# Designed miniproteins, single chains, part 112

Each design is a single chain, and the fold is of that chain. pLDDT is the mean over its residues in the fold that is shown.

## One batch from the design tools (miniprotein)

Design m3898
Fold by ESMFold2-Fast:
Structure m3898 (fold): chain A 91 residues (1-91)
Amino acid sequence: SPEDRLLYDVTIEIKPDTTAGEVKEAVEKIPGVRVLAVMGDLDKTSIDGETGEPVVRLLVEAESREVAERAKEEVEKKFNGKVELEEIKPV
């Protein structure tokens, strides 16, 4: 059910040669996760204002918290960078 799914704002630290499109494709391959939006240009990266590192920001939907945490670990391994996962609570 859509009401049982969780929304996350995801910030992924990447290497400068990695694109947002590559990160989106990797996340979409994880079972139980759907990418709803990519924040910014698919051919470019953003710089995190606090760390100065290149980052990709995604809005994702996960079937459960456990699925979201598994996705975080898989993405961290694949891109060898920190992943920050922020749950978006419905109002």
Scores: mean pLDDT 74

Design m3899
Fold by ESMFold2-Fast:
Structure m3899 (fold): chain A 64 residues (1-64)
Amino acid sequence: SAKQQQAALLKKLADQNQGSAKLGTQVAKKSTPEQAKVYLELKKQAEKKAAEFQAQAEALEAQL
């Protein structure tokens, strides 16, 4: 169904943002303290987006 396809796409977007968060964490560990603050903020934003997309996917699946 369209809802199943949309839920699958939202899960892929969640996975992509989770990957960005992991990369941000790794880069922050190898950066200067000033640069690390920027990468940690980007990590937090990516984690928030991943959680939002995952929640939207679960809400759509609950309607199936």
Scores: mean pLDDT 85

Design m3900
Fold by ESMFold2-Fast:
Structure m3900 (fold): chain A 90 residues (1-90)
Amino acid sequence: SEEKEIEEEMKSIEEQIKEDIKIAKEYVKKKGKEGVEESKEYFNLKIESIEKLKKQYEKRFPGTPILEKFVKKLDKLIEELKKFEKELEE
């Protein structure tokens, strides 16, 4: 089903983001300021990718509860990434 396809895609995105954050923390420890700058660039591109995915979901499931649920999850991921970027500057 399309719902199952979207759920698997969401799980993949969540797992990838979790791994990317872990890698970025280790990279920042090794590279300092350069690692912070490169990590911020990477996560800005990741946020843009998620925003694009939200538009794709809107086209596939317009006006459905499933769209609202997945958009909310994507928004939460975007906020977590933005929070992580701010924490890297401290």
Scores: mean pLDDT 80

Design m3901
Fold by ESMFold2-Fast:
Structure m3901 (fold): chain A 100 residues (1-100)
Amino acid sequence: SLLDEIEAILEELEKRLSEVLPEEMLKIFRKMLESFLAAFKENENAPKEELIALVRTLGGLMERELRELGEEKNIPEEKIEEAIRLVREATRRILELIER
């Protein structure tokens, strides 16, 4: 199902982020990914345009949190940019699934 494919993408994202981000940031992102999946489950039958808007909003929120927390916790910029790249890739893959 679409939901199962999205869950798999988010699980892969969490695993890849765990190799880049320290545990304290990863805990925050695990909660965000859980909230993303919950929001998607609640809106599974929504029109495609609403799902696309949701994914873009949540992807943008994750990028913003990465930059803000990265600055607060003095994480190297290269690691934050890698984490943002991973979030963007996951967001793009999810959007491609919805637009099928």
Scores: mean pLDDT 85

Design m3902
Fold by ESMFold2-Fast:
Structure m3902 (fold): chain A 77 residues (1-77)
Amino acid sequence: SLELQEAFNEALSELIEHAKKLFNNDLKKINEVVGRFNLEAIRLLKQYKAGELTIEEVKERIKKLVEELKKEMEEEA
């Protein structure tokens, strides 16, 4: 779904910008966050394709994932 691709892209962009500010462009830290986001994004997309989650539920989980990762980044900064 294009709508889900846009939601994932926006979330990833937000996390990268947040990580850049917190970690002073530390590529290792940025890559750790990106890697974790991508693993969860793949799981959510698989659940959506299997009919386990609606588009709305995937978007809600993306928002919660962003909040969780931001909190973890701030605790490590």
Scores: mean pLDDT 84

Design m3903
Fold by ESMFold2-Fast:
Structure m3903 (fold): chain A 92 residues (1-92)
Amino acid sequence: MEKEYEELLKKKGKNILIAEAELAKTEKDKELLLEAELLIEKGEEAEKKGDIKKAIELYKKAIELLEKVENKSESLELIILSIKQKIKELEK
């Protein structure tokens, strides 16, 4: 159940951040969303390589950028919560 949710979240979250960036009302929000998406991709690559500490650091940095977005959609807020939950799971 949790693993299926995490896989769905990975694919859906990435697509949502790209869509949010395209619809962003300010250049600042767009840059924050695109940078956060890149950090999430790097975090996923770190997880795949078994570098859990680096993955956590990258996800935390992505969260910091996403929380700075001024015009957050409900979808973006759910993605932030989901990444926070993932960090908790990785930290055990």
Scores: mean pLDDT 76

Design m3904
Fold by ESMFold2-Fast:
Structure m3904 (fold): chain A 103 residues (1-103)
Amino acid sequence: MVEAGEVLDVEINDDGSAKVTARGKGAAGPDTRAVVSLEDEQGNVLGRGEAESVEVDPENDIITVTARGVKAKPGEKVRVSVALFQGDRLVAVADGEAIVKKG
């Protein structure tokens, strides 16, 4: 079963990388992969692709992913979708809106 997750935070760094923090039950593990999509309120794609890095906190089901080439700015409202995999298996989809923070 694919679990419903939530997006907790979005930060943009000065190098154009974004850190997205998400909660997804059962998604934090040794083979965690993530595919991230960020869109503005009009549905324009600000960034989409496989995360460059994934950090997991299995005790809290929290996953922090880094995505590159994101065109978001601090203070923007974004729609975020994070597909969370264990190897090739989709385990959770974290979906939500966030105000982008400065990293």
Scores: mean pLDDT 81

Design m3905
Fold by ESMFold2-Fast:
Structure m3905 (fold): chain A 90 residues (1-90)
Amino acid sequence: SLTPEYRLFLLRFVLSEQGQKELLAYYKKLDKIEPSLAKFLRQLVDDAYELGAKDILERLVSLLRKMLEIKNDPVLQEILAYAEEKLKEL
């Protein structure tokens, strides 16, 4: 397990302008979401929830919606629904 400080750093980096740009560019090149990327996105949701970081989880929901606007993917829709339920608990 990563330290809480490092997890927060990673979450903030992924949600930075550069991090979002790189993730969206990578996702756009895929035919469908890869299992490794899906696992990574679920882990980011879990980490934000564990930290009680409502603002970070809201930004993750926004990022997941931007990904779905590029291409609609049923696994990504499931991850978004999971993130939205976790956000309601904060």
Scores: mean pLDDT 84

Design m3906
Fold by ESMFold2-Fast:
Structure m3906 (fold): chain A 71 residues (1-71)
Amino acid sequence: MSWQERFEQIVEEVIREEDLSPELAEKLREVTEKPHDSFEQLARDVFRLLQDNLSDERLLRAQATFERLLG
């Protein structure tokens, strides 16, 4: 499995666990499906969407879930 496919699966799990809005979920899926040159670029694009769409408290929870699933 590619690192991008694994990251896509992690994003789907975060959407489920954190009960993200359908609109945000769609935007996250669009970003993960686009070609990315590096893991760092994909991660930055994903976290930017989370930052723009979530409160600080919800962002912190989503980041913690990502760290748990990536580690």
Scores: mean pLDDT 80

Design m3907
Fold by ESMFold2-Fast:
Structure m3907 (fold): chain A 86 residues (1-86)
Amino acid sequence: SEIEKLIKEIEKLLEKMLTETTLENMERLAELVQKLADKDIEKLLNFVKEYVAKSKNPKKVLQILLTIARMINIKELEKLTKELLS
């Protein structure tokens, strides 16, 4: 499905950004996250919870996603990332 492809692309880009965070990668991640949120916000939030739980660097993932949430004004994602950072 298109949702499964989006999730896989987001996951690959997040893994890359854990090594190197560039403005280009941040902008691309924002586009993918916005597209997933527009299609299914609940799937985005569930993906974030699952991915953070499995991540080798959950704090960095959450900081990246919080930045994205603020850039594109997804309040549900901003709230979730703040809760998981506490």
Scores: mean pLDDT 88

Design m3908
Fold by ESMFold2-Fast:
Structure m3908 (fold): chain A 110 residues (1-110)
Amino acid sequence: SIRELLEKRVEELEKELEEAAEEIEKSDLSQELKERLKKLLQEVKDELLEAYYFAMENENTTKEQVEEIYELLKKMIELVRKAIKEGTQEAVEEAEKQIKKIKEELKKLL
């Protein structure tokens, strides 16, 4: 069912968000950069919750729509993880910029 697919995708993304949060804490990044990356992860969590509730309330939600939403949210998490790995202010700024663009694309699907 669409609901079972949606619940599975949410669980997968929640796990990736938890792993990214642990990577931030274990990194040697400055406290300022850690706080900015944590804020980005919170923004991704907020987008995940919004997309989940939208898909649950919409009886016309398709499998293709769920998968597109999943891929966009996953890409946002991957951008945060890339910024953690690169460990620079410039990398965090680029992640913030790219995530803002993906949020705009996600809103078009909702």
Scores: mean pLDDT 86

Design m3909
Fold by ESMFold2-Fast:
Structure m3909 (fold): chain A 96 residues (1-96)
Amino acid sequence: MKILEEYTIDIEFEPAADPARPLRPGEWLRGKVTITTKDGKTYEVELELRWSADGRTLEVRLRGSKEALQKAYEALKAIAERDGVTISRLELEEVE
């Protein structure tokens, strides 16, 4: 389990995630990831994710600047490892 002491992570979904309704395979949930580092820098990326058929692996798409994508990827990987979730597909889309 990785300790996330170097940054604060906030993930917002639109529409807000319904905990009573699991995502179906191929159903994308859209959101935003905000990462604040120890030095007070803030990075934002657009997030799309879906669960695999068994609900055990994540397919993830991140869209943002190169620096923001790197921070978001590191943060998301650390959360997935902590929570025992495997990322089976990761797609990074640079927009600047």
Scores: mean pLDDT 68

Design m3910
Fold by ESMFold2-Fast:
Structure m3910 (fold): chain A 108 residues (1-108)
Amino acid sequence: KEAELEEERKKDEQELEERIRAAAKEIAELVGEEIGEELLEMGLKYGSTGVGAMKALAEGLQQATTTAEKAEAAREAAAVGKKIYEQIKAHEEAQAQADAQTQALLES
């Protein structure tokens, strides 16, 4: 039973990853390899945070009726992903600066 649950989890993860990779590949075919690779990297790099968004994007792209609709959805997703990445990085930099300032105050 526990071994079966572990095997099912691995299959679910693999299916989800395959869907993300397939969506990224389809996006690359529509809007270029760079955007496809960036979306794949963000989806995989942010793990569960990115997985849900990538799955929703994959389903939306599959249901889109025109190449233009798919390309627009892909560009929007790439822009959102970049914005999230920049916000996370800016937050990490701001936190590092705040920690350094606090340390300086404690030592003065």
Scores: mean pLDDT 61

Design m3911
Fold by ESMFold2-Fast:
Structure m3911 (fold): chain A 68 residues (1-68)
Amino acid sequence: SAALERAIRDVEAAVEAVRAGLLSLREAAQMLAREYGVSVATARRVLTAVLDGELSYEEAARRLLAAS
């Protein structure tokens, strides 16, 4: 779906920005929380799981959409 494709791109961009030092984990989580209507805690948990290799970008995107 277009929503899933967008969410995958948004998660990837957020993770890459954190890895590159362009955003803090907190800032990236706040941006995703606003975009997807989830709590900052939920967005941070999802981002942390991707950074730790526990979730793929698609799995993270699906979790954000399910929590919305």
Scores: mean pLDDT 89

Design m3912
Fold by ESMFold2-Fast:
Structure m3912 (fold): chain A 60 residues (1-60)
Amino acid sequence: PEHRVEVEVTEVGSTSTSVTYRVTVRATADSGVVVTINGVSTPVYVPAGETVTREVVVPR
């Protein structure tokens, strides 16, 4: 497809009150992506051909 978005989510830490996820997003065209984990929505803008990494802290 001409427009492709790849999302990779990895757990990188946890506490009694939260879990931290590392979210990596790759896109072939300028893309706005919303990643929702356990009810927490994180907007990620990815320029064409780039890879963007965010750490998201999600409450338990």
Scores: mean pLDDT 79

Design m3913
Fold by ESMFold2-Fast:
Structure m3913 (fold): chain A 71 residues (1-71)
Amino acid sequence: LDSGIRYTQLGIDYLRNGDLDSAVRYLTLGSRYARDNPDAVQQLSTAGLYALDGNIDLALYYAQQGIDILR
């Protein structure tokens, strides 16, 4: 139950540190453990796409939406 939240928080922490490769990895793990919550998966997948594009501000916004849905 907490794994989706834990991995998403790690992804957010890596986004804040500018480690986009690790951020994408942990946001992907967060979405996999959140698969029973499609709204959270959609937000985390969107965050991952913005992280791949180097848009840290939008990646953080959508990752925060995803983790808030999982809480």
Scores: mean pLDDT 83

Design m3914
Fold by ESMFold2-Fast:
Structure m3914 (fold): chain A 79 residues (1-79)
Amino acid sequence: MREELLKRKRELAPKLVEELEEAGKTDPEIKEILELVKEGRLEEAAEKISEKYGVERDVALNGLKAIKETIEIAEEVKK
């Protein structure tokens, strides 16, 4: 089961990162959040999401950790 999730992450990660980067071209807040995530500044990105969307900081932080993991997987898959 965990191996199946990792396989799906490897297949989807490049597409998800591409979609997020494209969204960041049209939405400056998404661009800023992605830049913070790439720099490893997850707590600052989580604070921005919490303030804008009313999401609990811990929930936002966990989501951003998942996004960072997805970016790292996508970078490993890139040739």
Scores: mean pLDDT 74

Design m3915
Fold by ESMFold2-Fast:
Formats: sequence, structure tokens, C-alpha cells
Structure m3915 (fold): chain A 71 residues (1-71)
Amino acid sequence: MSPLEREIGERVEAILFSTASLEEKIAAFRELYETSEDKELVKRQLLKAAEFLRSVGRDDLAAEVERIAAL
């Protein structure tokens, strides 16, 4: 795994496991996508996060994360 892939993965996990609201998490994921130099790598990490979210019943957040990954 590249250092950048690890850094993006850790940032995604920090957003996922934070106590922030649904709206704040969506904004944070969007900012991560918009500010990243490697948008395709961010999309892959977001899709992995969406799969995890669906596995724990967070279909609401998963759908929004998938929408960002589809940009």
C-alpha cells in the first residue's frame, strides 16, 4: 500500500468513526475528494467505506459516499 493510500484510508476511517453528524461527515468526505491530488484513489477508498457502512446498517451515509465516488 502506498503512503498516500494509507493516509487517505486513515482520514476516511477518522471521518467514519467520528461523532460528527451525517451532514458533517458528508461535507468531510466531499472536502477530502475535492482537495485530493489523486481523486481515483479517494474514490476507491470511499467505495470501500460505503461497503463497510452498508454492512453496519448505515445505508444513508453509504449512499451519499457512493454519490461522491461517482463524481
Scores: mean pLDDT 81

Design m3916
Fold by ESMFold2-Fast:
Structure m3916 (fold): chain A 63 residues (1-63)
Amino acid sequence: EEEELAEMKELAEKVKEKLSKLYPDAKVTYEIVDLETVKFTIETEEGVIERLLTREQLEYYAK
């Protein structure tokens, strides 16, 4: 369980870093919903964007 949580945090941090580079003036945050799902929130001047990403999607985007 702790190992899986650590992996999810690592993947989420990599995706957050990529999103922060794409939206440099935006506030990018995430919440680990469970061991299979992370919610990302991107706050921009144009509005708030929410994305639910599964572990498989996190692995894909963390490339």
Scores: mean pLDDT 79

Design m3917
Fold by ESMFold2-Fast:
Structure m3917 (fold): chain A 85 residues (1-85)
Amino acid sequence: DLDKARALVDRAVALAGQLLDHGGSDPALVQRLVEEMDQIAAELERMGLTDLAALVRALQQHALNQNAPGMAFQVRELDELLERL
């Protein structure tokens, strides 16, 4: 449902923020955050929300690349897509 999708997206955004903040300093933490974000994207795909899952994966890539403007753009796209569900 929409409430579950929103909670998963909010969790992914929080994890991406941690990945942006810590991506260069702790490889073990980076691996754990990436794994958790992959699990969120997979759960969205299982719910049939493939477009949201793709945006979560794009958010993860921007965070890994230390691209804060790209992350901000993807967060807005996620919010817009959730509003259209």
Scores: mean pLDDT 85

Design m3918
Fold by ESMFold2-Fast:
Structure m3918 (fold): chain A 64 residues (1-64)
Amino acid sequence: SKEEYRKELKELVEKFKTEGLPAQLDKMRQSLAAMGFSQEKIDELISVAEEMLRRREEEEKRRG
């Protein structure tokens, strides 16, 4: 399910957090390809990761 992939995406986001957003997404894309995902699925998952990063930014602003 999408929920299952969200957990893995969160871990990749944390792993590459220090790289900066464009480089982080690029490294996540490479990691997903190494995990055997298709290019179409990688594009879909990266879109989800961008949404998660936007939501995380909002949460961090709320928490201070």
Scores: mean pLDDT 71

Design m3919
Fold by ESMFold2-Fast:
Structure m3919 (fold): chain A 64 residues (1-64)
Amino acid sequence: SLENFKALAAKSAAGHADYEAARQRAETLQNKVDKGEATPEEIAELKAAQARVDAYDAQLAANR
């Protein structure tokens, strides 16, 4: 139905937005690590953000 399609599209859009946010955050944090400016907390956040990006990429690859 149209309502089911809208719900699925909204969930997909939210997932894509989360993925883009995680990618941008990972890039910013990686830049800080490369410059030696990152705190231990930022290094931990980078690893978490990279894990989220990798999980999404794996999901997309599996569904191709």
Scores: mean pLDDT 76

Design m3920
Fold by ESMFold2-Fast:
Structure m3920 (fold): chain A 67 residues (1-67)
Amino acid sequence: LTEEQIKAAESKVKDPEEKEELRKIMEEFNETGTAVPKSIRQYEILSEVVSEEEKKIIADNFLKSLL
């Protein structure tokens, strides 16, 4: 994920703690290839700013975290 995508995700939330949580999830994706949203809201925000290929990976990780 690019810095532009990270900033786009941060811009969709007002709370500084939520911005930091989104940044950490996206940086974890860059480090490990895995990103696990902790809420439906985080998943929705991420899905709006990532590519279709990145979205498939994040969606799979999120669904597995719910099961």
Scores: mean pLDDT 80

Design m3921
Fold by ESMFold2-Fast:
Structure m3921 (fold): chain A 100 residues (1-100)
Amino acid sequence: LTPQQEAEVLAGVLYIMAAVLKVAAREEDFPPEVRELELKMADTLIDAANAIVNGDVEKAEEYRKKLEELAKQARDLGHEETSRLIERGVELAKEAIEKV
């Protein structure tokens, strides 16, 4: 694969992660604060993936940092699995940014 194609594959994984979070937010009877956090995480993953696909390194890095902050908030709320999923997204975004 070319570096660009590898970045696009990694962005695809971020889109899948966002879909998983949106399903979790809908299926689980979370408190409103937690549901809002899950949806915000999903939207930020989509924004990061879009920036990667468009080759916008500056925006991709901005959204990667936002994902790190959201992962910390998830841990503070006791949602360790959600935090781990987002942390994987951060690592994938970082790898994709290096390939753009």
Scores: mean pLDDT 80

Design m3922
Fold by ESMFold2-Fast:
Formats: sequence, C-alpha cells, structure tokens
Structure m3922 (fold): chain A 56 residues (1-56)
Amino acid sequence: ADVLANLDEEEKERIYKAIENGVKSLAERTGLSEDERKALLEQAKKNFDAAIEKAK
C-alpha cells in the first residue's frame, strides 16, 4: 500500500508539525514577514494534502 495514501491521523499530525518547523526555519533564515510565513505555511500544507489525495 502507498504509505502516503494510508497515513493515519497521528502520522499526518507529525508531518504537519515537521512542515511547520521547516517553514518557520526557512522564514527565519530568509527574513520573511509574519504574513509571508503564514502564506508559505498554508501553501506547504495544501501541497501536502494534494500529495495525499494524488497518492490515493
């Protein structure tokens, strides 16, 4: 089975936290504003959700 298609809620939560940490680190390193950081985080989560849907 495709791992991405069969992620449970706990695993998705862990991945979301990893995405949040990655976006925060990138924003701090690149000097993004709070609004830019939020937009990047929302886009990253949408990309992850889209990847899950495509894996089904």
Scores: mean pLDDT 76

Design m3923
Fold by ESMFold2-Fast:
Structure m3923 (fold): chain A 71 residues (1-71)
Amino acid sequence: VNLEKIVEILKRLIDADVDPEQIKQFIDYLIKHYPKDVVIKALEEAIKYAKEKGRDDIVNVLQEALEKVRK
């Protein structure tokens, strides 16, 4: 699975009106199974998309995950 596919999945989850907790669980999966650089880039793209969609709840979850991964 490449970066583009991960970003596509995250965008689909944002569009599907899923609970923020479900997105958080998927991010935890990504952190465990993918390189840090790939996860960071995917989270940055997902944050931009969530902001465009007005999903502030998702933006908050994604920003917290990004901060955690960068450390």
Scores: mean pLDDT 82

Design m3924
Fold by ESMFold2-Fast:
Structure m3924 (fold): chain A 74 residues (1-74)
Amino acid sequence: SAIEKAKKILEELDEKNKEILEQLKKISTPDPSLRQEVIRLTAEALRDIGDALDEMLKVLSIEEISELDKELKK
């Protein structure tokens, strides 16, 4: 179903975000020498979110996305 496809997309996004968060965890203290790496990882996370949203919008309405978000936050 469309909802099951959306769940898989969000699960994949969650795994990618976990990897990015682990990398950011090593760069938790703001350091000018690491600023570009933080920017790169942030941009990568935002792109992954954008790609996941684009895929979900192909299969779900905004109302269905809201219901899915509500279920995943339980």
Scores: mean pLDDT 71

Design m3925
Fold by ESMFold2-Fast:
Structure m3925 (fold): chain A 89 residues (1-89)
Amino acid sequence: LEKYLEILEKLLKEAEERGEEDTAKKLKEIIETLKELKKQNISIEELEERASKYGADSEEKERKLREVDLALKVIEELIESGLLEEPEE
């Protein structure tokens, strides 16, 4: 989570510098969601277990899961674009 937050925060700064309001707004929403998950000390794995076993009776849990999924997809696109360096040999 920390590594992903750093990357998203860098992208947010770049988007703000370029005047990309739509991109900056979306990145800010994703960052806020991930920060909330970090404050609650909830891992992505724990969220998946809770969602499947106990049922997400609240719209909040479903929303957070969607935001996390979107964040992961954005991170994957960044890796493919070469903006994120994965240690490859």
Scores: mean pLDDT 62

Design m3926
Fold by ESMFold2-Fast:
Structure m3926 (fold): chain A 73 residues (1-73)
Amino acid sequence: SIKTGLRAGELTKRVVRIAKEARRLKDADLFKEAMELLDKMRQAIQKGPTEAEVKELEKELKKLEERLKELKE
């Protein structure tokens, strides 16, 4: 649905922020994982993501956001 696609689009913006910060902090592993998640999100958006897929992507995103917080401490 349009709503699910828009929500997935917002998740891609959050992943891009993680990738940018990981690059700035020179964490190659976090950058790689963020770019892989971004690609997965873009593929899901092109096919029309399901609610279950968006929830799974959001869960993966939250794990990367937590790792970024730990790197800043």
Scores: mean pLDDT 82

Design m3927
Fold by ESMFold2-Fast:
Structure m3927 (fold): chain A 97 residues (1-97)
Amino acid sequence: KEKIKEVVERAVETAERAAKVDPSLQPLLDEIRKLAQEVLKAIDEGNTEEAIKNLRELARVLYAMAEHTRAHGNDELAAEFDRLVDELEKLIKELEK
């Protein structure tokens, strides 16, 4: 599922950029990396239920990133996280059929 991998990889890359600007985001970055790995593992194993669960958690953490970056005046980076959340929600719907 190429699209899931692309979005998950972009989520990690965007979170890495955010944590470089704001080191207080390091715990959220660590959580995103862990959830990204769990999503990719679940997809490789054909475990759709676990993939959906971890994608929902990933969207939650990305939403927290968006709120934090917006609160600190980085509206452009917050908008990137908002788009990632929207893309993850769409992928979750596609997996749920």
Scores: mean pLDDT 85

Design m3928
Fold by ESMFold2-Fast:
Structure m3928 (fold): chain A 61 residues (1-61)
Amino acid sequence: SPRTEALLAEFERLARELAAKYNIPQERLDRGIAQARAYAAAGDVALLESLLALARQELAK
């Protein structure tokens, strides 16, 4: 859906920013993005919004 695609795209952007900030290994980043894509494919807006909220909180530190 357009909503899950928008949430996924925003999460991928923030996840890459977190990986750069905290030197997260590429394999860990890829795994996190794959999990978010699975939630998007399932249409789980609530889980995507939760991941996005957590990513925003970590970037704010």
Scores: mean pLDDT 85

Design m3929
Fold by ESMFold2-Fast:
Structure m3929 (fold): chain A 66 residues (1-66)
Amino acid sequence: SAAEEAEVRAIVEEVLAELGASPAFFPFLTRQAIGRLRQLLAEGRSREEALAEVRRAVTAFVRAML
């Protein structure tokens, strides 16, 4: 949904800002994060659990690039 996509965009923007990473990663990470959210929801994860895992995955990826 548009609300889920907005929450994922907010997570990606917040993580990039917190870690001082380039905003150039935003379109790529947002696309990947939305795909991951959809996969987790399809696997039976709750919305809250799926969003928490997306935040963790985005944070880990950005840290690995720094």
Scores: mean pLDDT 84

Design m3930
Fold by ESMFold2-Fast:
Structure m3930 (fold): chain A 86 residues (1-86)
Amino acid sequence: SREKAEKLLEFAEELEEGGLLKAALVIYEFIATSEEFKEYEEIREKAKKKAEELSKQLDEEDVKLYTEYAKKLTLEELEELIASTP
């Protein structure tokens, strides 16, 4: 749902502000590439721009690993990952 996409985007922004850049990148990339959110182009575009900006701040190898990881996640797996974040 749109509400779920917006809530994930907000959570990723909170992680980014807290310095958890790799975790934020995974969520932004998931929003940007997931079929679950394909109807919400404006949210996906915002997430894509955030992921691109974080990619400039992180190690190139980490960016590759975390973006590939995000593309293989299901929404359920992402929600479990979020629930385990302190």
Scores: mean pLDDT 80

Design m3931
Fold by ESMFold2-Fast:
Structure m3931 (fold): chain A 58 residues (1-58)
Amino acid sequence: SVMDEVFLYADAFAKAFSERMQQVDQEAKKAGRQVSLDEVIEVVRQATEEAQREVERF
C-alpha cells in the first residue's frame, strides 16, 4: 500500500541521512573545519536517492 511505501521511504531516508551525516562530520573534524550547508544539502540529495531506490525495489 502507499502507506507501507511511505514508511519504507521514511526509514530508508533516516538511515541513509544519519550514516552520511556521520561520515561528513568525521571528515570535517579530520580536516579541522565545520560541516557546510552545501555538504548537508548533498547528504539530503543522496539520502533521497537511496530512499527512492529502496521503494522501487519493494
Scores: mean pLDDT 86

Design m3932
Fold by ESMFold2-Fast:
Structure m3932 (fold): chain A 57 residues (1-57)
Amino acid sequence: KAPLSAEQAYNALKTQLDAGAITVEDIEPAAKTLVAAGRITPEQANEAVKRVKEDAA
């Protein structure tokens, strides 16, 4: 399977947050899980987390 882009990671995290499956506090652990699974890089995870937090604020 193809790796996710930072935008795809952002959309995945935002979808989970909007569905109530995770809270704002769970965003960083969820992004780290995607890195551990080899789906995104740590840099992409950082970017996705920043964008989700900025959107939520």
Scores: mean pLDDT 75

Design m3933
Fold by ESMFold2-Fast:
Structure m3933 (fold): chain A 66 residues (1-66)
Amino acid sequence: MEVYKVTLTKNPGINLTSGEIYKVGETLLLENVKITDDGMITGVDAKTGNKVLLGKDGVEIEKVEL
């Protein structure tokens, strides 16, 4: 399964289903990662299946092959 490891370095993220805030310093495993024209990153949390929204600025993203 193709998964992306995303680390929040400057800005928090949000879970669009639950409204939960992901804090700076947290690492997420995201599926179906897309970068929007507005400079946002969207994806699906591999643990919960919920859609998440992150700012493109202040994140580190890498592809993880499992």
Scores: mean pLDDT 77

